# Designed miniproteins, single chains, continued (2), part 7

Each design is a single chain, and the fold is of that chain. pLDDT is the mean over its residues in the fold that is shown.

## One batch from the design tools (miniprotein)

Design m4213
Fold by ESMFold2-Fast:
Order: C-alpha cells, then sequence, then structure tokens
Structure m4213 (fold): chain A 75 residues (1-75)
C-alpha cells in the first residue's frame, strides 16, 4: 500500500534532522545495522534505513522509539 511508503518517507525526512537522537533510541542490534548503512551507504539510504528501523521497532513495542517517533512527527 502507498500509505506505508508515504509514512516511511516522512519519518526518513524527520530522522535526517535528528539522526543521532533517533539512532540512539533503537535497540542495540538494529542500531548497529543502521550505523553500518550510514558508514557505507548514501545519506538517503541511511535515512530510509533509520526510518524503517524506527517504524519496525515502534510496532514491536520499543517505548523509546515510540517517544522519538511522536517527537519527530510533531516537528
Amino acid sequence: SSMQREELEKIAEAAKKHFQEAVDALSEGVKRDVETIAKTGSPEEAARALGGALLMESNAGNEKVKEILEKLLKE
């Protein structure tokens, strides 16, 4: 569905502005994966990977990620 793509792009844009704060909210393993993409990929790839990770972990019940997503989406 197009809604998941639109939400992911919005989260990716917000995450670009607050990259380090958003990364620090992720679980340890997911944080490592996103940091690896940030070192080896483009800034756009890093932002999308971070956006996807935030959405995934929010849905999985990571309360820190839920808080950061609410903060990012209100800015």
Scores: mean pLDDT 75

Design m4214
Fold by ESMFold2-Fast:
Structure m4214 (fold): chain A 83 residues (1-83)
Amino acid sequence: MDELIKKFEEEFKKLVEEGEKALKEGDLESAKKTLLELEILLGLVLIWRGVAKLIGDEETAKKLDELAKKIEEEIKKFKEKLE
């Protein structure tokens, strides 16, 4: 599970960097693709949070909750910038 969280954190960082670059370059198509990929990542994090809670792994569930909140905040900022 810890390895999975690290992969989610690495993917999140990569998507944020790619999204910021697309917005700076005015690449609306790449920006929209990055937003979709962030929303997909959020869905995966929430699924694995549910799994962690079901198996009683409270520590992993907390880490995934924190990551989900960070992803949700970035999605909100990204949507506001695309207006």
Scores: mean pLDDT 84

Design m4215
Fold by ESMFold2-Fast:
Structure m4215 (fold): chain A 88 residues (1-88)
Amino acid sequence: DVQRRIQQLQDQADRLRQQADDYDGLARSYEGGTRAYLSLARKNTSNQTTYLQRAQDLQQLADDYRQQAQNLRQQADQLRRQALQLRG
């Protein structure tokens, strides 16, 4: 049943998009943490190295989640294109 396959592809694409949105939310949270630690590093030179290291670690996590979100969106777009092809 072509209609069932189209619905399955759309449902899968929607789930991947939702997961990507969740990962972007996590990335924004870690980006906020990065900015907070960069601010602390500027204001407190005695702990600057520690704050810069924490900022780098949080930025890496944010970048990783952003990349995963982008990959999930690419997969969702591919599934939507497959659904459109099945419609003719």
Scores: mean pLDDT 89

Design m4216
Fold by ESMFold2-Fast:
Structure m4216 (fold): chain A 95 residues (1-95)
Amino acid sequence: MSLKEQALELLEKSLELVREHLPDDEGLIRILEFFIEEVKSSDDLARLQQLLDVAASLLRSKAEELRDSDPELARKLQELSDELKKVSEQIKAEL
């Protein structure tokens, strides 16, 4: 699987999880949808790396917010954040 394909899969999984469990977080849903579309339409690895860093940070912030109210969802969001960050670091190493 290419880094772009791996990034896309993780972003799509993140969007699905947010839509299922946080349907009222329209801002996060829209940002993830835009990032997925950007990734699909561009071969700019530097741009992809930036988008993944932002996505990872957003998911981490949401996980921290939910830690007390929904610890299971918080853990899943944190795991996705960590995976997105790993792909971002792999792309950065190739730049």
Scores: mean pLDDT 86

Design m4217
Fold by ESMFold2-Fast:
Structure m4217 (fold): chain A 73 residues (1-73)
Amino acid sequence: RVRELWERVREALSKLTPEQREKYLKEINEAFEKGDKEKLIEVLRKALQDAGLTPEEAERIAREYADLFLELK
C-alpha cells in the first residue's frame, strides 16, 4: 500500500549520509515538479542502491513509488 511503500523509501533514504540525502531529495523534488516519471525512477534507483538495495530491488521499488505518486492526481 502507499503508506508502506512511502515508509520503506523514507527508511532507505535515512541510511544515506546527510549530503547524499539532500542531493537525492532535491532531484526527487525536481522530478515531481516536472512530472518526469522516468527521471524520478532513475533518481530513486540511485538513492536506494546507495542505501544498500540491489539494482533489481531498487528498480522495482522506484517504479512502484513513481506509479503511485506521479499517477495519483
Scores: mean pLDDT 76

Design m4218
Fold by ESMFold2-Fast:
Parts: structure tokens; sequence; C-alpha cells
Structure m4218 (fold): chain A 55 residues (1-55)
């Protein structure tokens, strides 16, 4: 339980960090950045839902 929460928190932080880097990525490839941002947002929503279920 505690280990699962810690693992999800690490995944959440990684996804948020990648999402925060999207504006810089968009300067290189805006089309790819838009696709990656949507994927990261979906992943964040899933992780947040799992964390709420464990809390």
Amino acid sequence: AAEEIANLQKKLQTARDQLAAMPEAAKIDPALAVKEEKKLQEELAKIEAELRALK
C-alpha cells in the first residue's frame, strides 16, 4: 500500500516534470509536443485517480 502510493507519486512527478517541459519541446516540434502533452495529461489523470482510490 505505502509502496504503491510512493511509486505512483514518483510517476506523477515524472509526468508533471515532462509536461512542464512541453513549452520548450514545442519550440522544436510543435505538432509532436501537442500529441505528447495530451498523452501526458491522460497519464496524469489516471495516476491522480489511482492515488485518490488508495487514499
Scores: mean pLDDT 78

Design m4219
Fold by ESMFold2-Fast:
Structure m4219 (fold): chain A 91 residues (1-91)
Amino acid sequence: DDLDVYRPNEKIKKLLEEVGIEKETVTVNELFLAVELYLVKKNLFSKDPEKVNLVNIKGTILGEILGKDEIDLNDMQPALDAILSQSEKVE
């Protein structure tokens, strides 16, 4: 639903730009998609079959945005919440 849109900060704009999203405002779904596309594009997924759900983001733009060294693909809500808290809700 396009009703809840957010204006990202400069670091989040850079993340969006790296995945081909060049918009002044984005939906929650577009922010989630941008995180997923960034992980795929940067090839940050673990190749360890016991750690396929864990992604090391330390030293990346995403790591700087989230203030974390690691994200769990099975629990993306904390990462999304951190991005939303750094973005300005528009309407």
Scores: mean pLDDT 76

Design m4220
Fold by ESMFold2-Fast:
Structure m4220 (fold): chain A 55 residues (1-55)
Amino acid sequence: MPSEQELFAEFVRLYSRLSEEQRRAVQEIALKAKAAGASDREVLALATEYARRLL
């Protein structure tokens, strides 16, 4: 498993390549996960995976 720092670096790299529409979709899924009680690490992992699938 990647470290939290590695996950964050990967997320930033992927997120910077997304369109404005795709960034909004990533923000929406992250917000829903956080509202459902997911940890910051779980939210980051989900957002990273989702961003990767959009590219």
Scores: mean pLDDT 81

Design m4221
Fold by ESMFold2-Fast:
Structure m4221 (fold): chain A 90 residues (1-90)
Amino acid sequence: MTKEELLEAGREARERGDGATLVGVGYALYQMGDYKTAKEFLELGLELLGDKADGFHYKNLARALAGDGDEEKAKEYLDIAQSLGVSSLS
C-alpha cells in the first residue's frame, strides 16, 4: 500500500467516523516515517473509539508523538498505555 492509498483510506475513514480504520492508517503512516500525519489520524481515531480504545492504541500515538518531537505528550500517552496494561519493557 502506498502513502497516497493510506491518506485516501484515512480521509474516507474520517468521513465515516471509523476510528478503528483511522488508528490502523495512523500506525501504518508512523511505520513509514510520516509522524506528523500519523499522530493526527491516531488522535482522531482515539477520539472516535472512546472507551473502545486500548493501551496499544495509546502506545502507537505516543510513538508518533515522540517521532514528531512532542516528547511531553508522548510521555503522557505512554503513561496512559501503561495504566491500561501495555508494558514499555520487554
Scores: mean pLDDT 81

Design m4222
Fold by ESMFold2-Fast:
Structure m4222 (fold): chain A 91 residues (1-91)
Amino acid sequence: LTLLPVVTTGNTVTFTAQVTMKEDSIVSVTFKANGEVVKKDSRELKAGQVFTSTVTLDNVTEVTVEVVIASSKTGQVLSRYTAKITGTLLP
């Protein structure tokens, strides 16, 4: 999992999460702001494919991103990641 630098335009902030796996996997990315789900993406990735998920929010500086990775063959959850992303608004 890679969290890309936050991009800010005016009072709008773009948050990006990027995932690449070495084996075929189902990846689910959930963005939350103030405890509410603002975006949920899920994709089946082949080994070496990059999954990029973005959310653009107005007047927020902080989101929580949750990533769940499951085996595409068995559906078993292999790993979970939770990260807090903080952005800065431009004047």
Scores: mean pLDDT 71

Design m4223
Fold by ESMFold2-Fast:
Structure m4223 (fold): chain A 63 residues (1-63)
Amino acid sequence: DAALLAQRLKQLQLQQEVSKLIGEILRDIGDVLQKDFNDDKALEEENKKNVEKIRKFQEELEK
Protein backbone atom coordinates (compact mmCIF):
# COMPACT_ATOMS: atom_id res chain seq x y z
CA ASP A 1 0.00 0.00 0.00
CA ALA A 2 0.99 3.66 -0.10
CA ALA A 3 2.37 3.67 3.45
CA LEU A 4 4.60 0.67 2.73
CA LEU A 5 5.89 2.27 -0.48
CA ALA A 6 6.63 5.53 1.36
CA GLN A 7 8.57 3.63 4.04
CA ARG A 8 10.56 1.81 1.36
CA LEU A 9 11.44 5.10 -0.34
CA LYS A 10 12.54 6.58 2.99
CA GLN A 11 14.79 3.56 3.58
CA LEU A 12 16.40 4.06 0.16
CA GLN A 13 17.02 7.73 0.97
CA LEU A 14 18.61 6.75 4.28
CA GLN A 15 20.86 4.23 2.50
CA GLN A 16 22.01 7.01 0.14
CA GLU A 17 22.73 9.25 3.14
CA VAL A 18 24.72 6.42 4.78
CA SER A 19 26.80 6.01 1.60
CA LYS A 20 27.48 9.76 1.56
CA LEU A 21 28.43 9.75 5.26
CA ILE A 22 30.79 6.79 4.78
CA GLY A 23 32.39 8.54 1.81
CA GLU A 24 32.87 11.71 3.85
CA ILE A 25 34.39 9.76 6.76
CA LEU A 26 36.80 7.93 4.45
CA ARG A 27 37.82 11.18 2.72
CA ASP A 28 38.48 12.87 6.07
CA ILE A 29 40.57 9.93 7.31
CA GLY A 30 42.37 9.78 3.96
CA ASP A 31 43.21 13.48 4.21
CA VAL A 32 44.82 12.96 7.63
CA LEU A 33 46.84 10.02 6.30
CA GLN A 34 47.77 11.83 3.08
CA LYS A 35 49.27 14.81 4.93
CA ASP A 36 51.61 12.46 6.84
CA PHE A 37 50.48 13.92 10.17
CA ASN A 38 49.37 10.41 10.99
CA ASP A 39 49.65 10.12 14.73
CA ASP A 40 47.21 8.37 17.05
CA LYS A 41 45.81 11.70 18.26
CA ALA A 42 44.83 12.92 14.80
CA LEU A 43 43.07 9.64 14.02
CA GLU A 44 41.38 9.60 17.44
CA GLU A 45 39.98 13.10 16.86
CA GLU A 46 38.67 12.10 13.44
CA ASN A 47 37.19 8.85 14.80
CA LYS A 48 35.45 10.76 17.60
CA LYS A 49 33.91 13.09 15.01
CA ASN A 50 32.81 10.15 12.84
CA VAL A 51 31.31 8.27 15.80
CA GLU A 52 29.24 11.36 16.64
CA LYS A 53 28.01 11.61 13.03
CA ILE A 54 27.02 7.92 13.04
CA ARG A 55 25.31 8.26 16.42
CA LYS A 56 23.19 11.20 15.27
CA PHE A 57 22.30 9.39 12.05
CA GLN A 58 21.31 6.27 14.00
CA GLU A 59 19.01 8.37 16.21
CA GLU A 60 17.41 9.82 13.07
CA LEU A 61 17.01 6.32 11.60
CA GLU A 62 15.22 5.09 14.76
CA LYS A 63 12.52 7.75 14.47
Scores: mean pLDDT 71

Design m4224
Fold by ESMFold2-Fast:
Structure m4224 (fold): chain A 105 residues (1-105)
Amino acid sequence: GLIQRAEALLKRAKELLKKTSNPVLQSAAKLIIKGLELLIDLLKTSTDPTLLEIAEQNLDDLEQLLERLEELSKEPDTTKTILEAIGLTLSAMGLIIELEQLLKK
């Protein structure tokens, strides 16, 4: 289910955080971890099918961001790599804000 998928992604995000020394990649990984933890809490407490569909979309977006971040972590620390990591950080922040707005209802 969605919870098991989110927990698997959370494990991957935590492993990425442990292996990277790049502070921008660490910041992006921490935001993805926060988003996944919020999403897991939501999935455990909600049975609303509309909210669950939105949660699945957020999970898909977080997975895509994590995959991009994992690939970026294999690249040398260049200006391009740093700029791409900043972009991923901003995208993750946007998803967290969206998820927090959903939790206000």
Scores: mean pLDDT 79

Design m4225
Fold by ESMFold2-Fast:
Structure m4225 (fold): chain A 77 residues (1-77)
Amino acid sequence: AVDLSALDPEERELYELMRRASENPDDPEIEEEARPLVERLLAATLPEMEKLAAQKQFPPRAQRILALQAEMARRRE
């Protein structure tokens, strides 16, 4: 499950934008605001995210965002 209490304020704000976009898919402003941030973080940090997680360092923002996206995608299917 996604742990919202573990998110920092910026990560939680992005999660809330993604959540609102899922509930209101007809709102282009919400999707347009959240999507480029998520895509940039995933594209730039995906390979490093798993490496940092394996080293048991403080969970990076990209790891939490990726986990949120993965969980949302699984729930859609």
Scores: mean pLDDT 54

Design m4226
Fold by ESMFold2-Fast:
Structure m4226 (fold): chain A 91 residues (1-91)
Amino acid sequence: MLDTPEGQQEINESLLRMAVAVTKGAESFTDEDLENAVNFMRLALENGREDLAEAIIRSIKSKGDEYVEKVREIARKKGDEKVVKLIDKVS
């Protein structure tokens, strides 16, 4: 059990690195996959890991611009303004 902020940050970084790897390996995305990607990008930004958030969205963009637009719409619906700004920066 992680009882410290440091331990929580380490597990979050490991989870984010796994999310980047999974996103890079995907050939296509479901709406659930894209919603999870928005959640991981937000988690990355909250942990000061903008590099991992950018890696996730760049991987999505490499599979198709249609997925970037869907991710942007999901982020807007969730009110994730920081994620929307990141998507716009990469797109």
Scores: mean pLDDT 79

Design m4227
Fold by ESMFold2-Fast:
Structure m4227 (fold): chain A 80 residues (1-80)
Amino acid sequence: SAAEEEVEKLKKELERLIEQLEAAIDAGRLDEAQALLQEADRLVQELGKLIKEHNLDPSKIYPLLKRLQEVAARLAELQA
């Protein structure tokens, strides 16, 4: 369906953003990392809405949500 295709597109975009976020943190570019985290959070909200509205299986995005949470926690520790 068009909704399933949109979820796969947003999932790939989220994967790309998480990779960029991890790279920014590794490079010590914390301001860039913070901006990328905000963009990733927006995509997570959009994915959640699409999954809920179309009654799709959310299990496909759980590994990405876990990875994003771990990276966000790492960024928070570095900014403390």
Scores: mean pLDDT 87

Design m4228
Fold by ESMFold2-Fast:
Structure m4228 (fold): chain A 76 residues (1-76)
Amino acid sequence: MAPITDAQRQNGINAVIAQMKAWIDRNVATQTRQQLRDWIDAQIAQYRANSDWTDDQFAAVRDTLYAHLDQRIAAL
């Protein structure tokens, strides 16, 4: 199995964040803040079960997505 570099792992994390932000953007006008937060938490839980990311990396992803959600709600 080819070794993954730290840069490749971070690129993977950035891609996940971008995909989740796009989903939030598509759904922010039609769902409640709590429903969107529950979706974010459920997606993060799936990645926690299936990836080798650190707790700090998961916290940073969650914080980034929550901040994005709050910014999008404020722009409605």
Scores: mean pLDDT 82

Design m4229
Fold by ESMFold2-Fast:
Structure m4229 (fold): chain A 72 residues (1-72)
Amino acid sequence: ELRSFAREHREEIIEFLIKQGFSEEVARLAVFILESSEAERQDALDNLTPEERATVEKAVELAEAWIREKLE
């Protein structure tokens, strides 16, 4: 359900993350991770620097919280 919601509301999630202070690149990558399988998620994170990974993981966490509020 969370992945399906992320796919249907991709642009809304990206806009939300940009409003939270993330770059468009980070916001788009966070949404990609939310839509991805565990293997795809791990591969995407493994290609990032430690600083980029920390930023993307924060964006994913905020996006997941936002989605959970919308699913309630």
Scores: mean pLDDT 79

Design m4230
Fold by ESMFold2-Fast:
Structure m4230 (fold): chain A 110 residues (1-110)
Amino acid sequence: RPLSPEEREIVDEAFKFFREKLSKIDPNLSDEEILKYLREVLEEVAKFILEQGKKKNLSLDEFRRVVELFQAKLFLYLQIEGFPDSLLEKIQRIADEIFRKLLEEYEKER
């Protein structure tokens, strides 16, 4: 099923926020510093998605679609921007952890 306008709006706003934060990253940072920064940004994004999902009263299935599309756009963008595979694997693990917890929080609050 294609995303609703409400689902798409949350994804687009979250992704815009992520891109704006990522554009401020110093390419001379160590891998550990980059991963720390990205964890903080993804936690902020997860909080935003949680608040918007609640505000728009999304079902768990709708909320799951928002999270899945955001993650898909995130990794496509990082690949296009030329992030090394070793960093992409570590970012994937961080994102999977954060967004799994986000889905668990959304389910519990319903």
Scores: mean pLDDT 83

Design m4231
Fold by ESMFold2-Fast:
Structure m4231 (fold): chain A 69 residues (1-69)
Amino acid sequence: SEEELVEQIAEIFEKAGYSREKAEKMARGAIELAKQVGADVALAYIRREFPQLSDEELEEIRRLLEEAE
């Protein structure tokens, strides 16, 4: 479900140091972007806006965003 994807992506943002509230908003925004423009384009945006995320965390987010397409 979308809510499960939000939870999984939000947990990655939280591990990177973002607050729960911000992580949930970012997760929902990322899923919406992936639905509109695809996971690769959404991930490129996330990489630019959230430099605290590691390459490993970005790869996990990419895989989860593919489920939203």
Scores: mean pLDDT 82

Design m4232
Fold by ESMFold2-Fast:
Structure m4232 (fold): chain A 58 residues (1-58)
Amino acid sequence: MYTDEQIEREIKESFARMALSVTKLFKSRPALYNSLPKSQQEQMKALEEKAKKTLKEL
């Protein structure tokens, strides 16, 4: 039986993995990534770092 804490952990892991997949997709398209405003590029870096931190803390 899943506890509420285990469910929350799985949700956090799923969102972190999704965020990493999105950032990897943009990294695989350097021309698209470099065409983004600097603020968007920084937001994507922050998203990737937050996702990595979440996975480390799980």
Scores: mean pLDDT 76

Design m4233
Fold by ESMFold2-Fast:
Structure m4233 (fold): chain A 58 residues (1-58)
Amino acid sequence: KAQAKQVFLQHTTFSASHIDSALALVPGDTVGQEELEAVGDMLGLDQATRQRLIQALS
């Protein structure tokens, strides 16, 4: 989750608190592609931003 938070901070304009709230909905410490897509949906991220996040985390 810490790595995913850093990736979101680098590739989105959301505040750290918004990202923390979104990531808190992920039940485990592992954030994969499905979890990234679910968080991206919740935050209203466009497809290009989601693809950048997936690339940065992989």
Scores: mean pLDDT 72

Design m4234
Fold by ESMFold2-Fast:
Structure m4234 (fold): chain A 107 residues (1-107)
Amino acid sequence: SMSLLDKLLEAHETVPQEVLEAARPVMRAASERLGLSDPFPFYLALIELGAEFMIEYYKLRGLSEEEARREAIRELRALIEAMEEHPDPRLEPFLERAREILRELEE
């Protein structure tokens, strides 16, 4: 059976290289907003996989469902703000999807 981490890595590998390159300043800015020492490389994959996968991923990190939802909201807000500060047409579909996932998590 495929683990959640295997699904995350598979989704990351399907992101085009030019999109990953466009995302580098966004990933750095988001990580800095979140107080992380290193950029988390899989944010675009998390956005592609959606709200339910994000909750399950954070639960895998030891969070309760409510803590996982709060963390997903916190990280998505940082990503949206970073994408808005570093606008790139290649990231517009991810920005739109991130906003939709945020709405789903806040309901």
Scores: mean pLDDT 83

Design m4235
Fold by ESMFold2-Fast:
Structure m4235 (fold): chain A 75 residues (1-75)
Amino acid sequence: SAALEAQLQALMAEISKEPDPRVRLAATVRAQLALLGRPELGERWAELIRRMSVEEAQATVGPVLRALAEEAEAA
């Protein structure tokens, strides 16, 4: 878990440099799902986010990121 946290923190630092919130959300989902061993799901989510408005992406991805965080904490 500590190694995964360190990798996520490093990726989040790079992602935080991106000014476009949709691109940041897509990168965040990709990073988290790749670290959980599900990179194909991350790519599918990123593709959906690219087709959304900023408001749609924030409303849709927020619950997904919270669910992933809860799953990680429960493990």
Scores: mean pLDDT 75

Design m4236
Fold by ESMFold2-Fast:
Structure m4236 (fold): chain A 57 residues (1-57)
Amino acid sequence: AEAEAGAIGDRYLPLIRAVNEVLKAGVKEAVLELPGQRLHITLTDDGVPETRLEPLP
């Protein structure tokens, strides 16, 4: 419950929302390619979106 939205939130929030709409439309998991890292977005069976950042080596 720490939504200290700012520069970080502004960068990823619109991308997360866009992917979440795609997940609701027909897929349960999506991966967004970012420079130097990957954003994994998974929609659980309960309908809760879960995000995970994975840095590239």
Scores: mean pLDDT 64

Design m4237
Fold by ESMFold2-Fast:
Structure m4237 (fold): chain A 120 residues (1-120)
Amino acid sequence: DIIDEIVEKAREKFGLTDEQVEKLRKALEAINKGDVETALKYLLEMLKDLGITTPDQLIEFLYEVFEGILDLEKFDNVVAFTIGVHGYISDVEEFLRALLEQIVRLAKLKNKTPLEYLKK
């Protein structure tokens, strides 16, 4: 299960508590259903607890937890498309919303869930 691999890697790399792991799991399950608002809510609660307050810090966090599990080239392309469409977004919530919406949109175009789309 891709979600299990991501949440365990986040626990190992960042020392996530059981509560933070559960929020990350709920966010990944929500995004996989195309529910951007629920995914955003749980991710922002977890990121605030971790002190992640900028888009650059968010990208570093996601890169670390996705490495070896998801296709980082596809992920980097989604980040690049998000910045290309919206310009530079300095607010972490606004950036994360735009990123999640772009992932959901691209996955739907390929008739895949977001995590299936980003899989290696």
Scores: mean pLDDT 86

Design m4238
Fold by ESMFold2-Fast:
Structure m4238 (fold): chain A 63 residues (1-63)
Amino acid sequence: MIRTPEARRRAERRREFFEQLDKAYKEGKKMTLTVRDNVTPEEIEALKRIAETAGVELKVELV
C-alpha cells in the first residue's frame, strides 16, 4: 500500500487508541476518546466497534 500522510495519521491514532483501550479494559472497562472534527464518521464508527468487541464502553467527544 502507498503510505500517505493520512494513512500514517490513522495508524498512529489506532496505536494510541489500542493503548488506551488496553488500559481501560484492565481498569474500569470504560474510556473517553477525544477526536478532532477532521476525523471521519467512518473512522469513529470503526473505533466504537473495536471497543465494543473488546468489552469496553466508549464515549467519543469532539474538540
Scores: mean pLDDT 72

Design m4239
Fold by ESMFold2-Fast:
Structure m4239 (fold): chain A 92 residues (1-92)
Amino acid sequence: MLDELIEEIKNISSVEEAKALIERLRSIKLSDEEKRQLFKALSEHVAKNPLDEATRLLAIEFYGLLSETPGLAELWKKEELEPVFLGMLSTL
């Protein structure tokens, strides 16, 4: 399941696909650790595809879904994920 979600993030090619992935994520009961893994994978994908519109929209919506995940502040600090997302938001 988690591996499939990570693969879908890497293969997002449209805004509609990003929206569909988000709705699927909402229907799945993920552990806090799985949410952290998804957030890390998304941040890595964003770093490789910073100008992709679908990726930017997916990042914004995922941030909303994962912002309350326990340990996210530690993940942000350790992996420097916050500047990646903030950089994308500033291009809007």
Scores: mean pLDDT 66

Design m4240
Fold by ESMFold2-Fast:
Structure m4240 (fold): chain A 66 residues (1-66)
Amino acid sequence: SIDRAGMAAYQAALELDPAKAALAGRTASEALERGWDQEQIREALVAAGVDEAVARAVADAATKAL
């Protein structure tokens, strides 16, 4: 579910960059609502100001939790 994926994104970001956790969770949830894949979620996170390595981990966590 998107709610589960958004929570997974939040948790992954909280572990790696706590300041970006809320932004990462929200961005991943919005991207998934649009039907975006893992790479598109990663790109959206980077565009939102999340570091590339963190964005990659967050996108992976979100898609695995779907």
Scores: mean pLDDT 85

Design m4241
Fold by ESMFold2-Fast:
Structure m4241 (fold): chain A 89 residues (1-89)
Amino acid sequence: SDEEVKQQILEIIEELYKKVAPLLSEEKKKELERGVESFKKLAETASADEVLLYAKILLQELLDMTKDNPEAKKLVEEALKKVDEIAAK
């Protein structure tokens, strides 16, 4: 269902935040936190397709933010793959 898809994407983003935040500078942590909060707010009223689109945008921004941190970048790439797998169903 659309609600199950939205919940799965939200959980992927929340788990990613939890794992990536400790690997970032304080400035980048604040940017990540703002991005995740904006995503959560959108997810409350958006369709599953809109949540999927916004999640991909957020994850692409996180790939750029983490480009100099291989451990963090790998976690973001794994999250993006999970979101793409949900989109394919």
Scores: mean pLDDT 85

Design m4242
Fold by ESMFold2-Fast:
Structure m4242 (fold): chain A 94 residues (1-94)
Amino acid sequence: MKELEEVEKEVVKKIQELLERAEKELKERGELETVEVDGKPVPTPETMRKILELALEIAEKEGEEEVVIYALKGMLTADEEYAKKTEELLLKKA
């Protein structure tokens, strides 16, 4: 059995990889809208939502683990039920 911390680290890394892939795809499409805040480009709330939606689509198409899919759904919807299911899946995988 893997330790819980090791499992959490793997899931976080996978989510970060999916978010990075989604951001690159949106940039290639010319859909990466940013606003300048204190001299730094920051994605608009609409663009952040598009990144999450595209990351979720990639995860579902590539058959990623349920824990990754539920974590992305929780971030996109702010639904506590998806967050709870993500925690339960992490504990079962440990």
Scores: mean pLDDT 76

Design m4243
Fold by ESMFold2-Fast:
Structure m4243 (fold): chain A 78 residues (1-78)
Amino acid sequence: MEDEETVKALVEAAEEAIRELERDVEEQKETGSVSDSELASKYAAAAILIVAAEIAGADEKKVEELRERLRRLAKEAE
């Protein structure tokens, strides 16, 4: 497992990626200005960061929280 600082950095990066995606999904609903390809790319980036955090040893409940948020956003972005 990575050290605690690396785990924290990966969790924070995943949370930030999800927050950015949440903003873009809301912007798409309000203005229609965000492209499907842009949303897909950000979704992929967030998914990769969640997997990296899990492999690094992030808390199981935190990983589940991030995955649930990402799954919810994926349905909204369809």
Scores: mean pLDDT 79

Design m4244
Fold by ESMFold2-Fast:
Structure m4244 (fold): chain A 78 residues (1-78)
Amino acid sequence: MEELQKHAAEELGKALNTSPEEAVRLLLLSANPDEAAASKIKSKEDVTKAVKTATDPNTSDEEAQKAASALAALLSKG
């Protein structure tokens, strides 16, 4: 679990051109956690795909929001 959270923070930091810590803070302020969607994230590859979906400007708003909500729930588990 901790490894997936660390990977998500680092990938978000890269995508947003900021620190991993700041990227996580921004995500948690802007997205409502979806624990069911987060339960589908089982690997680092799933995390990387979710980050790309959430941050790609060519992704639909619905898919981007769903990916962001899944990442928010993953990162909110403490």
Scores: mean pLDDT 79

Design m4245
Fold by ESMFold2-Fast:
Structure m4245 (fold): chain A 76 residues (1-76)
Amino acid sequence: EEEEKEKFKKEGEEKLKKYEEEKRLSEEAKRKARETFEREGREHVGHASVGINEAGASVSEKLKEKVEEELKKKLE
């Protein structure tokens, strides 16, 4: 049944776009955090890595929350 093939194709394309956007936002957040910690936290260099990872994770969490809200609206 062709309808299933088209559904998977569209879903795959949307998934890729979302993944690329999430990746881009995560990388941007990490880059900004890295610059901030490099400037302000030279004496606390060990904490810079943790902060950078947390910045990236925060962006991912926000995107995940938006997806969950959209799904909740559709499933209601």
Scores: mean pLDDT 62

Design m4246
Fold by ESMFold2-Fast:
Structure m4246 (fold): chain A 77 residues (1-77)
Amino acid sequence: SMMEYEEKTVEGLAEVAYRFARRGALDPAEAQLSERSVRWAAESAYLIADDPEKGEEYKRRVLEAAERGRAEALAAL
């Protein structure tokens, strides 16, 4: 149950990062908010892990979601 909650939290943080990265790419006025939101989501994912290697994995997943969001938004222009 704890691992299931942790995994769902990382998925939620990745979705938040993806969404904000898309918004920042499409609207320059939201770029700073996007950067802050992605950073907070990535740092939050790192902190919920009980070991640093797992924390780096969770952080990478969130940052990859943000990169995908940005790339997809820019490709749609």
Scores: mean pLDDT 86

Design m4247
Fold by ESMFold2-Fast:
Structure m4247 (fold): chain A 71 residues (1-71)
Amino acid sequence: SSHLEKQTKKELELAERLAEEGVLDTEEQKAKLEEAKRLFEEGKYKEAMKLLLELEIDLGMKQIERAVAKL
């Protein structure tokens, strides 16, 4: 197996776990995860990884917004 395939699978599994925990709360975040899953199944690991990294950035920004709201 390629290193990119394994790394992309790990990122996908992390994103799926965050979805199960209710962290994906927008339709845009859910759509990015579903598109990343589709790309991964098609063997398009680079494209899947790009979407997963974009999703991680968005989730990080949302986490900061929630933390600030608690101040």
Scores: mean pLDDT 81

Design m4248
Fold by ESMFold2-Fast:
Structure m4248 (fold): chain A 62 residues (1-62)
Amino acid sequence: MEEEKKKEQLEKLEKYIKEQMKKLVEAGEITEDQGKERVERAIKLGRELLEKGSELFVVEKK
């Protein structure tokens, strides 16, 4: 169950970052290769943060 939440957060992060990078590539701010590399780095970092019990997204439950 906890692993499912981690995977969902990671997938959402991946989708979100991919969309942001896609927009930057379309705007000519970065290359497609740079965007892809940034997505991969974000995913790897996200995995490490989840393994250490950190959150990937800002939790607004306060």
Scores: mean pLDDT 72

